# Designs tried in a protein design run: designed miniproteins, single chains, continued (2). Part 17

Each design is a single chain, and the fold is of that chain. pLDDT is the mean over its residues in the fold that is shown.

## One batch from the design tools (miniprotein)

Design m4603
Fold by ESMFold2-Fast:
Order: structure tokens, then sequence, then C-alpha cells
Structure m4603 (fold): chain A 69 residues (1-69)
């Protein structure tokens, strides 16, 4: 989950929405991911689809922090 979330953040920073959504999907399919991190990942996906890259990065970073701690 952590590695996929980090790759999603990198993809958003490059403007690659399709790549970012792919990594979010992989993180969501991790059997060890928490429900709280899943909520933030879904918010990030919604922000990406809406074109709000700043919000997408914020929500991805929240998911990353939840998974690290």
Amino acid sequence: AIEEIEKAIEAVKKGDVAEALEHIRKALSDPNISEEAKKELLKAAGALIAGDYEKAIEELEKALEIEKE
C-alpha cells in the first residue's frame, strides 16, 4: 500500500491522472490497508477526476501517513 500511494503522488505531480488512478486502485486492493486510508484514497481519486490535483495530493499524503503510523 505505501509504495503504491507514493507512486500515485509522483504520478499526480507529473500530471498523469491515469497512472495515479492505477496506483490508487492497487493500494485499495492491498489486503492490509486500513479503512481510514481507503477513505482518503477514494477522496484522492475523486479529486483527480475533478482536476483538483492539490486536493488529490493532500488526500494521498493523508493516506500515506495513516499507513506509515
Scores: mean pLDDT 82

Design m4604
Fold by ESMFold2-Fast:
Structure m4604 (fold): chain A 105 residues (1-105)
Amino acid sequence: MDEKIAELEKRIAEDPTDAEAWRELGNLYLEKGDFEKAVEYYKKAVELNPSAENYVNLGIAYDKLGKGREAAEAFIKAAELDPTNDAAISGLYALGLVEEAEKAR
């Protein structure tokens, strides 16, 4: 894992616009339980590529940090970008935001 993190850090140093590398770093730190770093890297991924998938990943990382409001905002944004994204809708239901999930449909 640490070797892959070092590889991805080198990749973003060479090309800081590589949204996929930022997302993969977020995934690795999420797996390590470093949710603060996961949020940092997913934020960069959404800045470079504001996709429903990247917003879902950001929402999951915020939820793991106990930041329910920020998690909700990320899942709402993901659902706005792709109303068929089941992960975004499920995230909203999991946070008790049933009306927001229903509005996304």
Scores: mean pLDDT 83

Design m4605
Fold by ESMFold2-Fast:
Structure m4605 (fold): chain A 68 residues (1-68)
Amino acid sequence: MKVEEEAVAFAVGTSIRMIGMQLDGASAEELQAELDRAKEELAKYPKEVAEEAIAFLDKTLAKLLAQL
């Protein structure tokens, strides 16, 4: 798998996990902690790829927090 495809797959998987957490009643703090862990894992990828994946997850978190 290309590194870009791997990072995208990780970001999509993380977003699904965050949505599941929100549906299970997770707090804003718990959702932020999950995003922070994902950012640490994404820091291992090339900067351009990591920045796009992080931007996607930041948008996902913002949408989930708007629903709390």
Scores: mean pLDDT 80

Design m4606
Fold by ESMFold2-Fast:
Structure m4606 (fold): chain A 81 residues (1-81)
Amino acid sequence: AAEGARGLALVTAWGQRETDVFNEALKKGEEVYKETGDREKGLETAIEYIRSRLPERTARSTELGLRNDYKKEVEEEKKKA
């Protein structure tokens, strides 16, 4: 179904976004480490980037919200059909 395909695409997009944020954070942290020679400063930079882009609480709430909205939309379509 079209709704099913949309749901799968949404889940895939969220997984890719998390991966992109994580990879970008690692890249920024590594750049800081290379410039300063300070591994701890590099790690702090990576963590700060992840927190600014995808806080665990916000990411979890957003994921649950999207999953709930998708389920609700599919159920509403089934009731109308």
Scores: mean pLDDT 61

Design m4607
Fold by ESMFold2-Fast:
Structure m4607 (fold): chain A 132 residues (1-132)
Amino acid sequence: ALARGDALRAQGVDAFRAQDYERALALFQQAAELYRDVDPRKQAEALNNMGRAYFAMGKYEEAIEYFKKAAELDPNSRIAAEAYNNIGRIYFEQGKYEEAKEYYQKALEIDPNYGEAVANLLEVEQKLLEKK
């Protein structure tokens, strides 16, 4: 079961890099199902990758849902930090700067050296200062 899940996840990554986001999503979904109740860390990684595919497709509500599921399944992990940073980026794109700041701070609580989250936090704080 794990070997099949690993192969599907790898194919999903290749599809994502090729910008075939619908195919990537289907492959990551199949991998997540194979990892369910067997390997929570690999399941969280597959759910995080589903969130990334939804984000790339502009499906922000679905992206946030899957990033939250990934972070809840594997809390205080690199996957959770990446998921929170990506939720922050979605809120930033929507002009929801207070919500974006909250999620960048959650990512940095897990990994204080997460360079992208540091840069994103500085940018959102600048936006908040300009709005008062």
Scores: mean pLDDT 89

Design m4608
Fold by ESMFold2-Fast:
Structure m4608 (fold): chain A 93 residues (1-93)
Amino acid sequence: GLEEALREAALEALRWAIKEVEELLENPDAERTFLLAIVVGISATVSGLEEVKKAVQYIFKAADALEAGDIEKAKEYLKKAKEHLEKALKELE
């Protein structure tokens, strides 16, 4: 039904977001990180998932750190964002 289709779409979106964070950990990019935060933020607003909301906050902090030139701090925030996205994925499975 519709709820099952929405759950499958949410799972696929979370897997995509986790992969994007992994790619940003290997090749940090401030603009790409900021765009990811917007996309995941829209998903958090629609889904109401607290773990996705926490991930968004860390992705924005990572983008700010990259703009400031603090790559190590950005990677720390991206790792925390990934942990929260993985928790959201596990809760939906």
Scores: mean pLDDT 84

Design m4609
Fold by ESMFold2-Fast:
Structure m4609 (fold): chain A 60 residues (1-60)
Amino acid sequence: SAAQIAALAKEVGELIKQLVAKGKVEEARRLEKEALSAYIRGDVAGLEAVKRRAEELLAE
């Protein structure tokens, strides 16, 4: 749904900001591009994959 895509995009955006704050700028840029592509396509699974990858990088 559009609401689910918007909510996931917001969550991913917050995680990307946290990655930048942690100094993982290159990984954040790559994930931001992947998230934008998934958002444009309405790809919920793609946004969920980006979210998981961002969470993994933040756990390091």
Scores: mean pLDDT 86

Design m4610
Fold by ESMFold2-Fast:
Formats: structure tokens, C-alpha cells, sequence
Structure m4610 (fold): chain A 70 residues (1-70)
């Protein structure tokens, strides 16, 4: 499930495996593009890597998705 992929991505992130974390979050979003947690976690990984533009883009998508779920 998308939630399981997000959990695995989070585990990879905590281990410093940032590329693996990104891959797992992207796979989660392929299954469920409305997964706010996956978008937020992608933003966090990109921010950690200094990829400010990608972090902002992912965070913006998280906010857009969250606002559309009403």
C-alpha cells in the first residue's frame, strides 16, 4: 500500500538513505497521488539535501492536495 511505502521511505530517511527515501515516496505517490504525508516527506528529504526548489514544489503539492480533500 501507499502507506507502507511511506513508512519504508521514512525508515530510509532516518538511516540517511535519502535517494532510497525519495524512490519509496515517489512509488507511494504513483499508487496514491493524494497522499499528503508522502508529499510532505518528499519536501523534508529535499530540504535536507539542500534542494530548496524541489522541497518547495513538493510542499506546495502537499498543501494543494490537503485543501482538495474536502
Amino acid sequence: SADELVAKGREAFEKGEYEKAIELYEKALELDPNNVEAWLNLAEVYAKLGEEEKAEEAFEKAIEVANSLK
Scores: mean pLDDT 85

Design m4611
Fold by ESMFold2-Fast:
Structure m4611 (fold): chain A 66 residues (1-66)
Amino acid sequence: AGQAAADERGGRAARVVKEAIELINKLYKEGKSRDEILEEVRKFLAEAGFSNPEAAAEALVDYVLG
């Protein structure tokens, strides 16, 4: 079934990235600074088990806001 592919490690990472993008948009709408958004996203990715959460957070924030 196609839904089984969503349980792949890559699928989990993609889901976490999508949630991080939604978090960035939410914080941006709330008027948070780029630095505050970066810190929250880094923390979120670290809790999700990303190997380099700081670099991943920077890349995602830059992608969404830059």
Scores: mean pLDDT 76

Design m4612
Fold by ESMFold2-Fast:
Structure m4612 (fold): chain A 67 residues (1-67)
Amino acid sequence: SDQALRQQVQQQVQNQINSIRSTSSRGRQGLDLRLRGGLDWSSQYGDLGPQSRQQLNDTYSQVVSDM
């Protein structure tokens, strides 16, 4: 269901946020910003650096692409 998918994506993003906040991490190169659902993760998590935002967007994109 759509709600289950949204919860899955939120958990994936939350896990990335928690990991990034606890440790320094490097995002991937060549992030595809074609995110579905009109979500702006970068705006929600403005305390994160550019690499962290890229990693979040990449994670969301991959979860959506797997459908």
Scores: mean pLDDT 52

Design m4613
Fold by ESMFold2-Fast:
Structure m4613 (fold): chain A 93 residues (1-93)
Amino acid sequence: GQLEAEEILGLIEIILAVAKVVGELTDEMAKRAIKLLKEAKELASDNLELLKELKELAEELLELAEKNGVSEELINELKELLDEINKEIEKLE
């Protein structure tokens, strides 16, 4: 539900904060963050506020993934996820 989505968003924020501090985002970290983003998206459902927060985290993850040379497969998966999040937001606005 919503509470679980918010908790998962917090975990993603921690991953991003660690990546920024250490200056490294590995493929394994990106893969874990993408999995968490997908879980949070499913739990956010029709919650516009949570979907907007999820979008911001996904955009930040994408920027870090591209900067750190994360695999093209994971970058493309993240871009597809962002497109899906954007479509859900647009439906609710």
Scores: mean pLDDT 84

Design m4614
Fold by ESMFold2-Fast:
Structure m4614 (fold): chain A 111 residues (1-111)
Amino acid sequence: MPPEGLAAAREAARLADAAPGARAEVRGNTITVELPDDGAALGAAEAGAAYADEAPGARARLEGGTLTVELGPSAEAGGAGAAAAGAAAAGAAGDPALGRRGGELAARARA
């Protein structure tokens, strides 16, 4: 298991603990959490968003009761300015959580 896999596994366990009954798995630098119900989805979405806010370069998204957290650097994707500009575009294009999107992830989990 690569060193980053161990860190990702710890975060997967933390996310699963935030939503009892959720199943978390780690694949490379991606944590996928399957949420058992709407209430658990809200808790897991908040935990994922908080983690993404704490770990610059991590992105969290919620789709259809599945929370996906991508870890680590996105690779050098065109500079820090482009990353900041991309955050606004990401808000329109999907559910990646950067900073303040935790409330929107929770709202989508509820829907």
Scores: mean pLDDT 53

Design m4615
Fold by ESMFold2-Fast:
Structure m4615 (fold): chain A 73 residues (1-73)
Amino acid sequence: SLIELIEEALKAVENGDTKKAVELLQRASELARKEGNLGLARILESAKDMAEKGHLSVAKQLVETALDLAKEL
């Protein structure tokens, strides 16, 4: 599920596993896009970009925002 994928991404970011976080955020963004939620996909894509740049604190904040949004869908 999209929510489970975002939760796994959050855990990866919290653990400092940048490679895993980027992979999970890429997959979550693609799934959100396929489901027609372009806003959620954009937030997840931004989180992926921040994680790739090593800005894990910013990535975490974006993933938490994405998770909250996904749970209210």
Scores: mean pLDDT 87

Design m4616
Fold by ESMFold2-Fast:
Structure m4616 (fold): chain A 82 residues (1-82)
Amino acid sequence: KKELEDKYKELAEELGVDESVLRKSFKDEWVDDIVKLVNGIPVEKVDPDTEKGRQFLLALGLKKAKEEGDGDKIKALKKLLE
C-alpha cells in the first residue's frame, strides 16, 4: 500500500495542482478514494452535499478541466482549493 505522501503526489500530477495546496484542501482520510476517482476507478458512492462529496466533485472538475485544457476553469477551481 502506498503512503499518504505518495497519494498526494499522484493527485498533484493528475490535477496539475501543487501537493502543498492539495494537503490543505483535502482530508488525508479521503485522498486515496479521490486518487481512485480521478483515475476512473469506481469508489463508494458519496453524497455531493457532504464535505467528502464536495472534495470529490472539485477533484473531478479539476481533472476534467486539465484534460480539456480549459485554463479559465482551472483558475476558477484552483481558487476554490486555496
Scores: mean pLDDT 75

Design m4617
Fold by ESMFold2-Fast:
Structure m4617 (fold): chain A 74 residues (1-74)
Amino acid sequence: SLADQAYEAGLRLLEEGHPMEAGEAFDAAGDLYEKQGDYEKAAEAYENAAKAYRLAGDFESAEKAEKRAKELKK
């Protein structure tokens, strides 16, 4: 699926040393999973986005991604 492709792109971007772009790819994957009603995969994607953003030093984007993941787990 498009969501799975975005998630896989995030993993590749992390391996290639592009953590900011990886965070953006994981956020896109989370949004797509959420639109599909797959809240478990959306939460996981947002958690991975937060980790990638922290690695990039973008703590504001990381906090936003963490909050989105937490909201989906209630």
Scores: mean pLDDT 88

Design m4618
Fold by ESMFold2-Fast:
Structure m4618 (fold): chain A 75 residues (1-75)
Amino acid sequence: SSEIEKLQKEIEELEKRIEEIEEEIKRLKEKLETDKSLSEEEKEELRKRILELEIELGLLRIELGVKKLILEKLK
């Protein structure tokens, strides 16, 4: 059905976005840990960016979980 197809597409788009955000968080955390040239101000901005991404990731994971449950009920 068109409803199942739409939901599958939305799930695929969410999974892709989640993977992109997870990789960005990983890169930023690695930079924060390994880059000895970072100023205290740059470290603060980096931690703030990581927090913003972790919040977005949490919300996207909830949406993904809900949509996967709906998809299972439609099958």
Scores: mean pLDDT 89

Design m4619
Fold by ESMFold2-Fast:
Structure m4619 (fold): chain A 60 residues (1-60)
Amino acid sequence: SNERQIALLQKAIDNNNEQKAKLEELVAQGRGVERNQKQIAILDKNIAFYEKLIAELKEK
């Protein structure tokens, strides 16, 4: 089901956003700034990819 796949992708987006928020807090505290900023960039790319997949599934 496309609806089930969309729900799983949305959960993945939510999980990536939660992880991103934790890393942003560490960066704000000056902890592992370069490493955590690189990981945030990876999470942003993952979120964008999942959002694109959801959009494509909604058109099917």
Scores: mean pLDDT 89

Design m4620
Fold by ESMFold2-Fast:
Structure m4620 (fold): chain A 78 residues (1-78)
Amino acid sequence: MPVSVEEIVSRLLAAMILLSEGRFEEAERLARETIEQARKAGLLGDPRVRRALRLLGEQFRQHGREELAEELFAEAER
């Protein structure tokens, strides 16, 4: 099934909500699954997806998840 930009952005925003709730493991899992889906669908270059990745990366950095934050920033800058 084709994945939409709206679905990818929505999932990345859901990961931010999980982080705000202290559900770090679930947030990381959702973020990684969403990035893989976006990559397979060729959507990582979309400006809305890149913006959501940058915002999520900043949130992971604020919660001490530096390595995942760097991965998110790298995907947003491709």
Scores: mean pLDDT 83

Design m4621
Fold by ESMFold2-Fast:
Structure m4621 (fold): chain A 55 residues (1-55)
Amino acid sequence: SEERRREEEELNRRIGRALRIIGDALDRVFKENLSEEEAEKVFEEANREALEVLE
């Protein structure tokens, strides 16, 4: 149904944004050659932001 499709599109959009946040964090860690400690903080922040997008 149309409502189901809208709900799926909304969810897929949110999932896509969450994945992009995680991908951006991975790219930052790789490109900026971050330390293990710095990478951990970046991933913690990205995970928090990704979870907020999925709400």
Scores: mean pLDDT 83

Design m4622
Fold by ESMFold2-Fast:
Structure m4622 (fold): chain A 56 residues (1-56)
Amino acid sequence: LDAIAEAVRDQVARAPDLSPEELKRETEKALLEAGASPEVARAAGRAVAEAQERRL
């Protein structure tokens, strides 16, 4: 849980100008490479996309 929250925060901070779809894909890829399950990666990607939509 903590590692996922940190990964989401880092992705939003590193790419504030990316589209929600691009940020979702990058977040899912990063979490899968870090060893997260596909379900967890998908959930985090969606959360990051929603946060980015609010910012744009």
Scores: mean pLDDT 72

Design m4623
Fold by ESMFold2-Fast:
Structure m4623 (fold): chain A 74 residues (1-74)
Amino acid sequence: MVDEVAKQLKDIMVEEIGEEELEELSKKAGEGDPEAVAQLNQLIAEAVRKYRAESNVPKEDLQLAANKVMNELL
């Protein structure tokens, strides 16, 4: 479940800014750019909100999925 939720969160992020932009943002955040880290955190929080509005997933699984996406992108 967590892996599937993480994939769906990442898909939402790609829909919002595009795959190339997400890759560039992730690279900058991984290099320690505070603005990029803040933007990435905001983007994942927005994806979580959108996913929660249309799904019935436990809060714990959603938090684990969000953390997994962040770790994979950094």
Scores: mean pLDDT 80

Design m4625
Fold by ESMFold2-Fast:
Structure m4625 (fold): chain A 86 residues (1-86)
Amino acid sequence: MRRIKATVDPKTVKAGEEITVTSDAKGDMIAVLLDENGNVVAASDVAKGSTSITIKAPEKEGKYTVRVITDDGAISEPVEVTVEKK
């Protein structure tokens, strides 16, 4: 499997605000947000040929990880993001 890199901006976000995920992947991709137990709590729409994806932060505060998954089955390194109470 190919490994891809992902970055998240901002790394600390308030509940319900948008997170921008940037990836060096080529082709179609999706971003997923995982809770501290590895459960998927949010997912983006499919980004076609883009290097940037937007995902909405959950309403529950806590530590989460972002991963990017491509249409060819590549998965990014996990990137930590902190969701704060609004």
Scores: mean pLDDT 76

Design m4626
Fold by ESMFold2-Fast:
Structure m4626 (fold): chain A 114 residues (1-114)
Amino acid sequence: AEPLTVDEALDRLAERLRKMSPEEAVSFLTRLADIFEAQGYREAAELFRAIAELVKKNPSKLDWAADRVREALRAVREAFKKINDDGTKVEDPENLEKARKRMRELIEEAKKEL
């Protein structure tokens, strides 16, 4: 398959999430959390679980949830400096800490919407 740009892939992911049933969205977000936890991104995993709980309790927040998932994935992308088609992922410690801080902010936003 032709590779999408990262931004195109993220926009498509957000659109797909918006079109999911609340049950499908919760399942998807839980799987996404498990993937990020397995890769050591604990704050991203906590965020996706918090968004899943928000969607479960308030299905009308699915559009809000899709936007926050897209933002979280952009923050993770910036930590890896993939701007120049690098075949090797190199974590930037400063960008990684910025991504973690942004994840923590998004978790607090999700908790306030509950």
Scores: mean pLDDT 72

Design m4627
Fold by ESMFold2-Fast:
Structure m4627 (fold): chain A 106 residues (1-106)
Amino acid sequence: DPVLEALRRLAEAMLKNGGEIDLDEAGIRVSADGSVELLNPKGEVAVRVEGGGLPDLFEAVAQKLRELGHDELAEIVQRLADAVRHGMTPEELVELAKRILEAIEK
């Protein structure tokens, strides 16, 4: 599942960087046209948004997860979107990354 592979990459990058989202390590590509994409480790586009920022990308990821039947994971990723939009602490971002990895392994 390219979306689950991309989310594992994102969550592992967040844990490595103490909650900070390093775009390259997280598999996030921002293009000159303002589009934002989440990539799996193979470079496949899992989710794309035509504009906006990281919160809009993560909201689109949550929607895609619901369409795929990953409701628990979608709820956690929606919380990540809200966290990034409202400026949560690094400790809270680390906790969300741990919850993403736990939900993927179930």
Scores: mean pLDDT 85

Design m4628
Fold by ESMFold2-Fast:
Structure m4628 (fold): chain A 70 residues (1-70)
Amino acid sequence: SEKERRARAFMRAFRDAALANIDDPQQVEKIFAVAEKALEEFSKELSPETVERMRQELDAVRAEIEARRA
């Protein structure tokens, strides 16, 4: 659907922005705060299954950043 396409585009942009700012921990936390707000908004419009996949993607991006900083 159009809403799912927008959510997918947002998650792609979020991942790219977080990884691009990996050397700036404060900026990364701001990017994650924006993503958490967006996920809360999407949860009102998308199915619980789609929201859960987005949550898993957020967690995966955080794990990737932590792994790259180690």
Scores: mean pLDDT 85

Design m4629
Fold by ESMFold2-Fast:
Structure m4629 (fold): chain A 64 residues (1-64)
Amino acid sequence: AEREKAILEEAHRELDKDGTGKVPAKELIAYLRERGVSIKVVLKVSSLRDADGTVDVAKALAAI
């Protein structure tokens, strides 16, 4: 929903220091969990983790 998308966009701003559009999956998951995002959404975002351990924020926003 809109709240989860807003939290994910804030996580992107806080954690994407290089402007690559990718965030470390472990840090992103911790950020979402600390802000009360549902386990269903957290698991969905985690499933988008790339081989380098990062998540593409645009893909995550499209998935939730």
Scores: mean pLDDT 79

Design m4630
Fold by ESMFold2-Fast:
Structure m4630 (fold): chain A 109 residues (1-109)
Amino acid sequence: GAEEARRLGEEAARAAEEGNEEEAVRLAEELERLAREAKTAEEAEAAAEGALRAAEAAERAGNERALLAAARALKAAGLALLRVGGKEEILRAIGLLLRGIGEELQVEL
């Protein structure tokens, strides 16, 4: 649910900031799964918020593996918002997808 997605995002961000790469990746992968399973706009938005926090923390920490995992969660959240969100969520969903793609390109270079 939405609460779990927000908690996972906060925990993933903390793990990345603390240099715990394995935990940051694991938590971001759980967040990606929650985004893919989102059934409501609230769940999709919570996953997007969590994924953004995880990505920002991983980027600041310079952790490429954590950033890649968070980028995948961002893309999943963007797709979830397109699937379960309303008209007003389309622009936000596009922004999340573009950010996820940009972060993956940064890591894969």
Scores: mean pLDDT 81

Design m4631
Fold by ESMFold2-Fast:
Structure m4631 (fold): chain A 64 residues (1-64)
Amino acid sequence: SRIDELEARLLTLPDAVRARVLAETRAAVAAAKPKTGEEATEIYLEELERLVARAEAEERARAA
């Protein structure tokens, strides 16, 4: 599932990077001020996917 894929990707990131991504995702959801729990979940997954992709790219650049 999309959630399982995102969790697997998060686990490949260093602990500090994973914690930062999760904190930034939560902050983004709060800033969006969703009206329902369903909207909050949708925004959370979209932002998490975006931030995970960014963190993965940054880790690859660091290794190069």
Scores: mean pLDDT 84

Design m4632
Fold by ESMFold2-Fast:
Structure m4632 (fold): chain A 57 residues (1-57)
Amino acid sequence: MKKARVTEDATLVSSPPVKLKKGDVVEVLEEHEDGFWTVRYKGVVGLLGADKLEILS
């Protein structure tokens, strides 16, 4: 399972939008070539910019 850490406060693109804080950990479900990734945070699935995520090895 691939995890990433949020590097800055951001809003998850979901319906409704979810606020994320720097240091939150999300699961990476899919990487898109447009620079956004489909991620899951505490059961909510949405899009977040890859530039705001750091992959945890």
Scores: mean pLDDT 80

Design m4633
Fold by ESMFold2-Fast:
Structure m4633 (fold): chain A 57 residues (1-57)
Amino acid sequence: RHRELLLEAAERLAREMLRRGASREEVLKRVTDFLVDGGLPREEAERLAEEIVRRAE
């Protein structure tokens, strides 16, 4: 549940940033940091952030 909500929030964040004209690099970094702050290990957060940003495009 908490993980699912965290991933949904990360997807919304990525879409919002892309809509506002943020670069892919900026979005990827921000989403990764968001997931790490949410309790995910950095390595897992980096992989998930790439998937999320790819889907948001």
Scores: mean pLDDT 83

Design m4634
Fold by ESMFold2-Fast:
Structure m4634 (fold): chain A 56 residues (1-56)
Amino acid sequence: SARFEALVAATLATLRDQAGIEPDEAVVREAVRKVLAADPNASLAQVMIAVGNALQ
């Protein structure tokens, strides 16, 4: 969906531009899917928390 792809793109950009890391896109896509399954209105902040947990 457009919202899913927009959150994936925003998360990838945030990790590259603000955190200075090259993200694993598969991990980001999985985190966005899980976050949106729990809350379809989830924010970028909620996705960033989920990605942080996945990158343990």
Scores: mean pLDDT 79

Design m4635
Fold by ESMFold2-Fast:
Structure m4635 (fold): chain A 68 residues (1-68)
Amino acid sequence: SVEEIREEAIKLIQEETGLSEEEAQKVVDGAKHLAEELGEEVAVQFLVKETGLSEETARKIVELAKKL
């Protein structure tokens, strides 16, 4: 479900960065928006720069966000 995909993405962000659930939620929504408007590469770069996520984890988050 959409809820399960969102929860998985939030959990991955929290485990690697220590961000709150609210901040992780904003990261997921930002990744979806950037991927749709500017493409996956921009979304991955956004996540790495803004959150400190590894490129590998950022890519997984973008893939999950695209399914929302």
Scores: mean pLDDT 84

Design m4636
Fold by ESMFold2-Fast:
Structure m4636 (fold): chain A 88 residues (1-88)
Amino acid sequence: SEEEKKKRALLEIDVLDAFLTMVEYLYEKHGIDKETVKKILSDIVKRAEEIRKEYPDNEEIQKRVDELMKRVKELAKKAGISEEDILK
C-alpha cells in the first residue's frame, strides 16, 4: 500500500538520522578522521536524495529529508568538509 511505502520511507530517514547522530558522536568524542566522516555523510546524502526524488509530492517526507540535510551540512561544517564533497 502507499501508506506502507510512506512509513517505510520515514523509517529509512529515521535510520539515516540515527547514523548521522552516531557519526557526530564518534567525530566529537573519539576524533574519527575527516575522510571517514566525509564518506559516511556522502552515503547518507545519496540515500536521502533518492528518497526525496521517490516522494516529490509528499510534504512530510520532503520536510524530514530537509531536516536531515540541514544536520548533514552542520556536521560537515564542524568537520571542515565542503558541501561540494558530499552533495555533488
Scores: mean pLDDT 87

Design m4637
Fold by ESMFold2-Fast:
Structure m4637 (fold): chain A 62 residues (1-62)
Amino acid sequence: MEKVKEELRKLLKEYREARQRAITEGDPEAGYKYYEILKKIRTLVGKYNAVDELAKLEAELR
């Protein structure tokens, strides 16, 4: 589980950065990266039933 938590934390950080760039810059590359990261997060959460861990990390990274 710890390995999954660290990967989710890393992906959430990258997701927030890519989302911010997509919103502020309108960069299509940033938009693509944002969705790619979302897909990775969704896959990990589904695979490991880590919905609660995702919610905790999302709150922690604010």
Scores: mean pLDDT 73

Design m4638
Fold by ESMFold2-Fast:
Structure m4638 (fold): chain A 85 residues (1-85)
Amino acid sequence: GEREREIRERIARLKAEIERIKAEIERLEKELKELLKKLKESTDKEEILKIIGEILNLIGEIIELEEKIKKLEEEIEKLEAELKE
């Protein structure tokens, strides 16, 4: 009844959060692709070092977001298991 509805609503909210994070990762991956292109075309050492720093920061952000998705997916699995009891 009510408890099952609350769990389903929580699962729906977590799934929506995962979708938002996936959209953010896609945006960061597009930024990463643009920086990689700029890096390939750059000949200035200072500019290259700055771009590398920005690339490393974006990779770090993507990894953190992917880890967040993994934790949210694990929470969904636990909630779905509770619904099957």
Scores: mean pLDDT 88

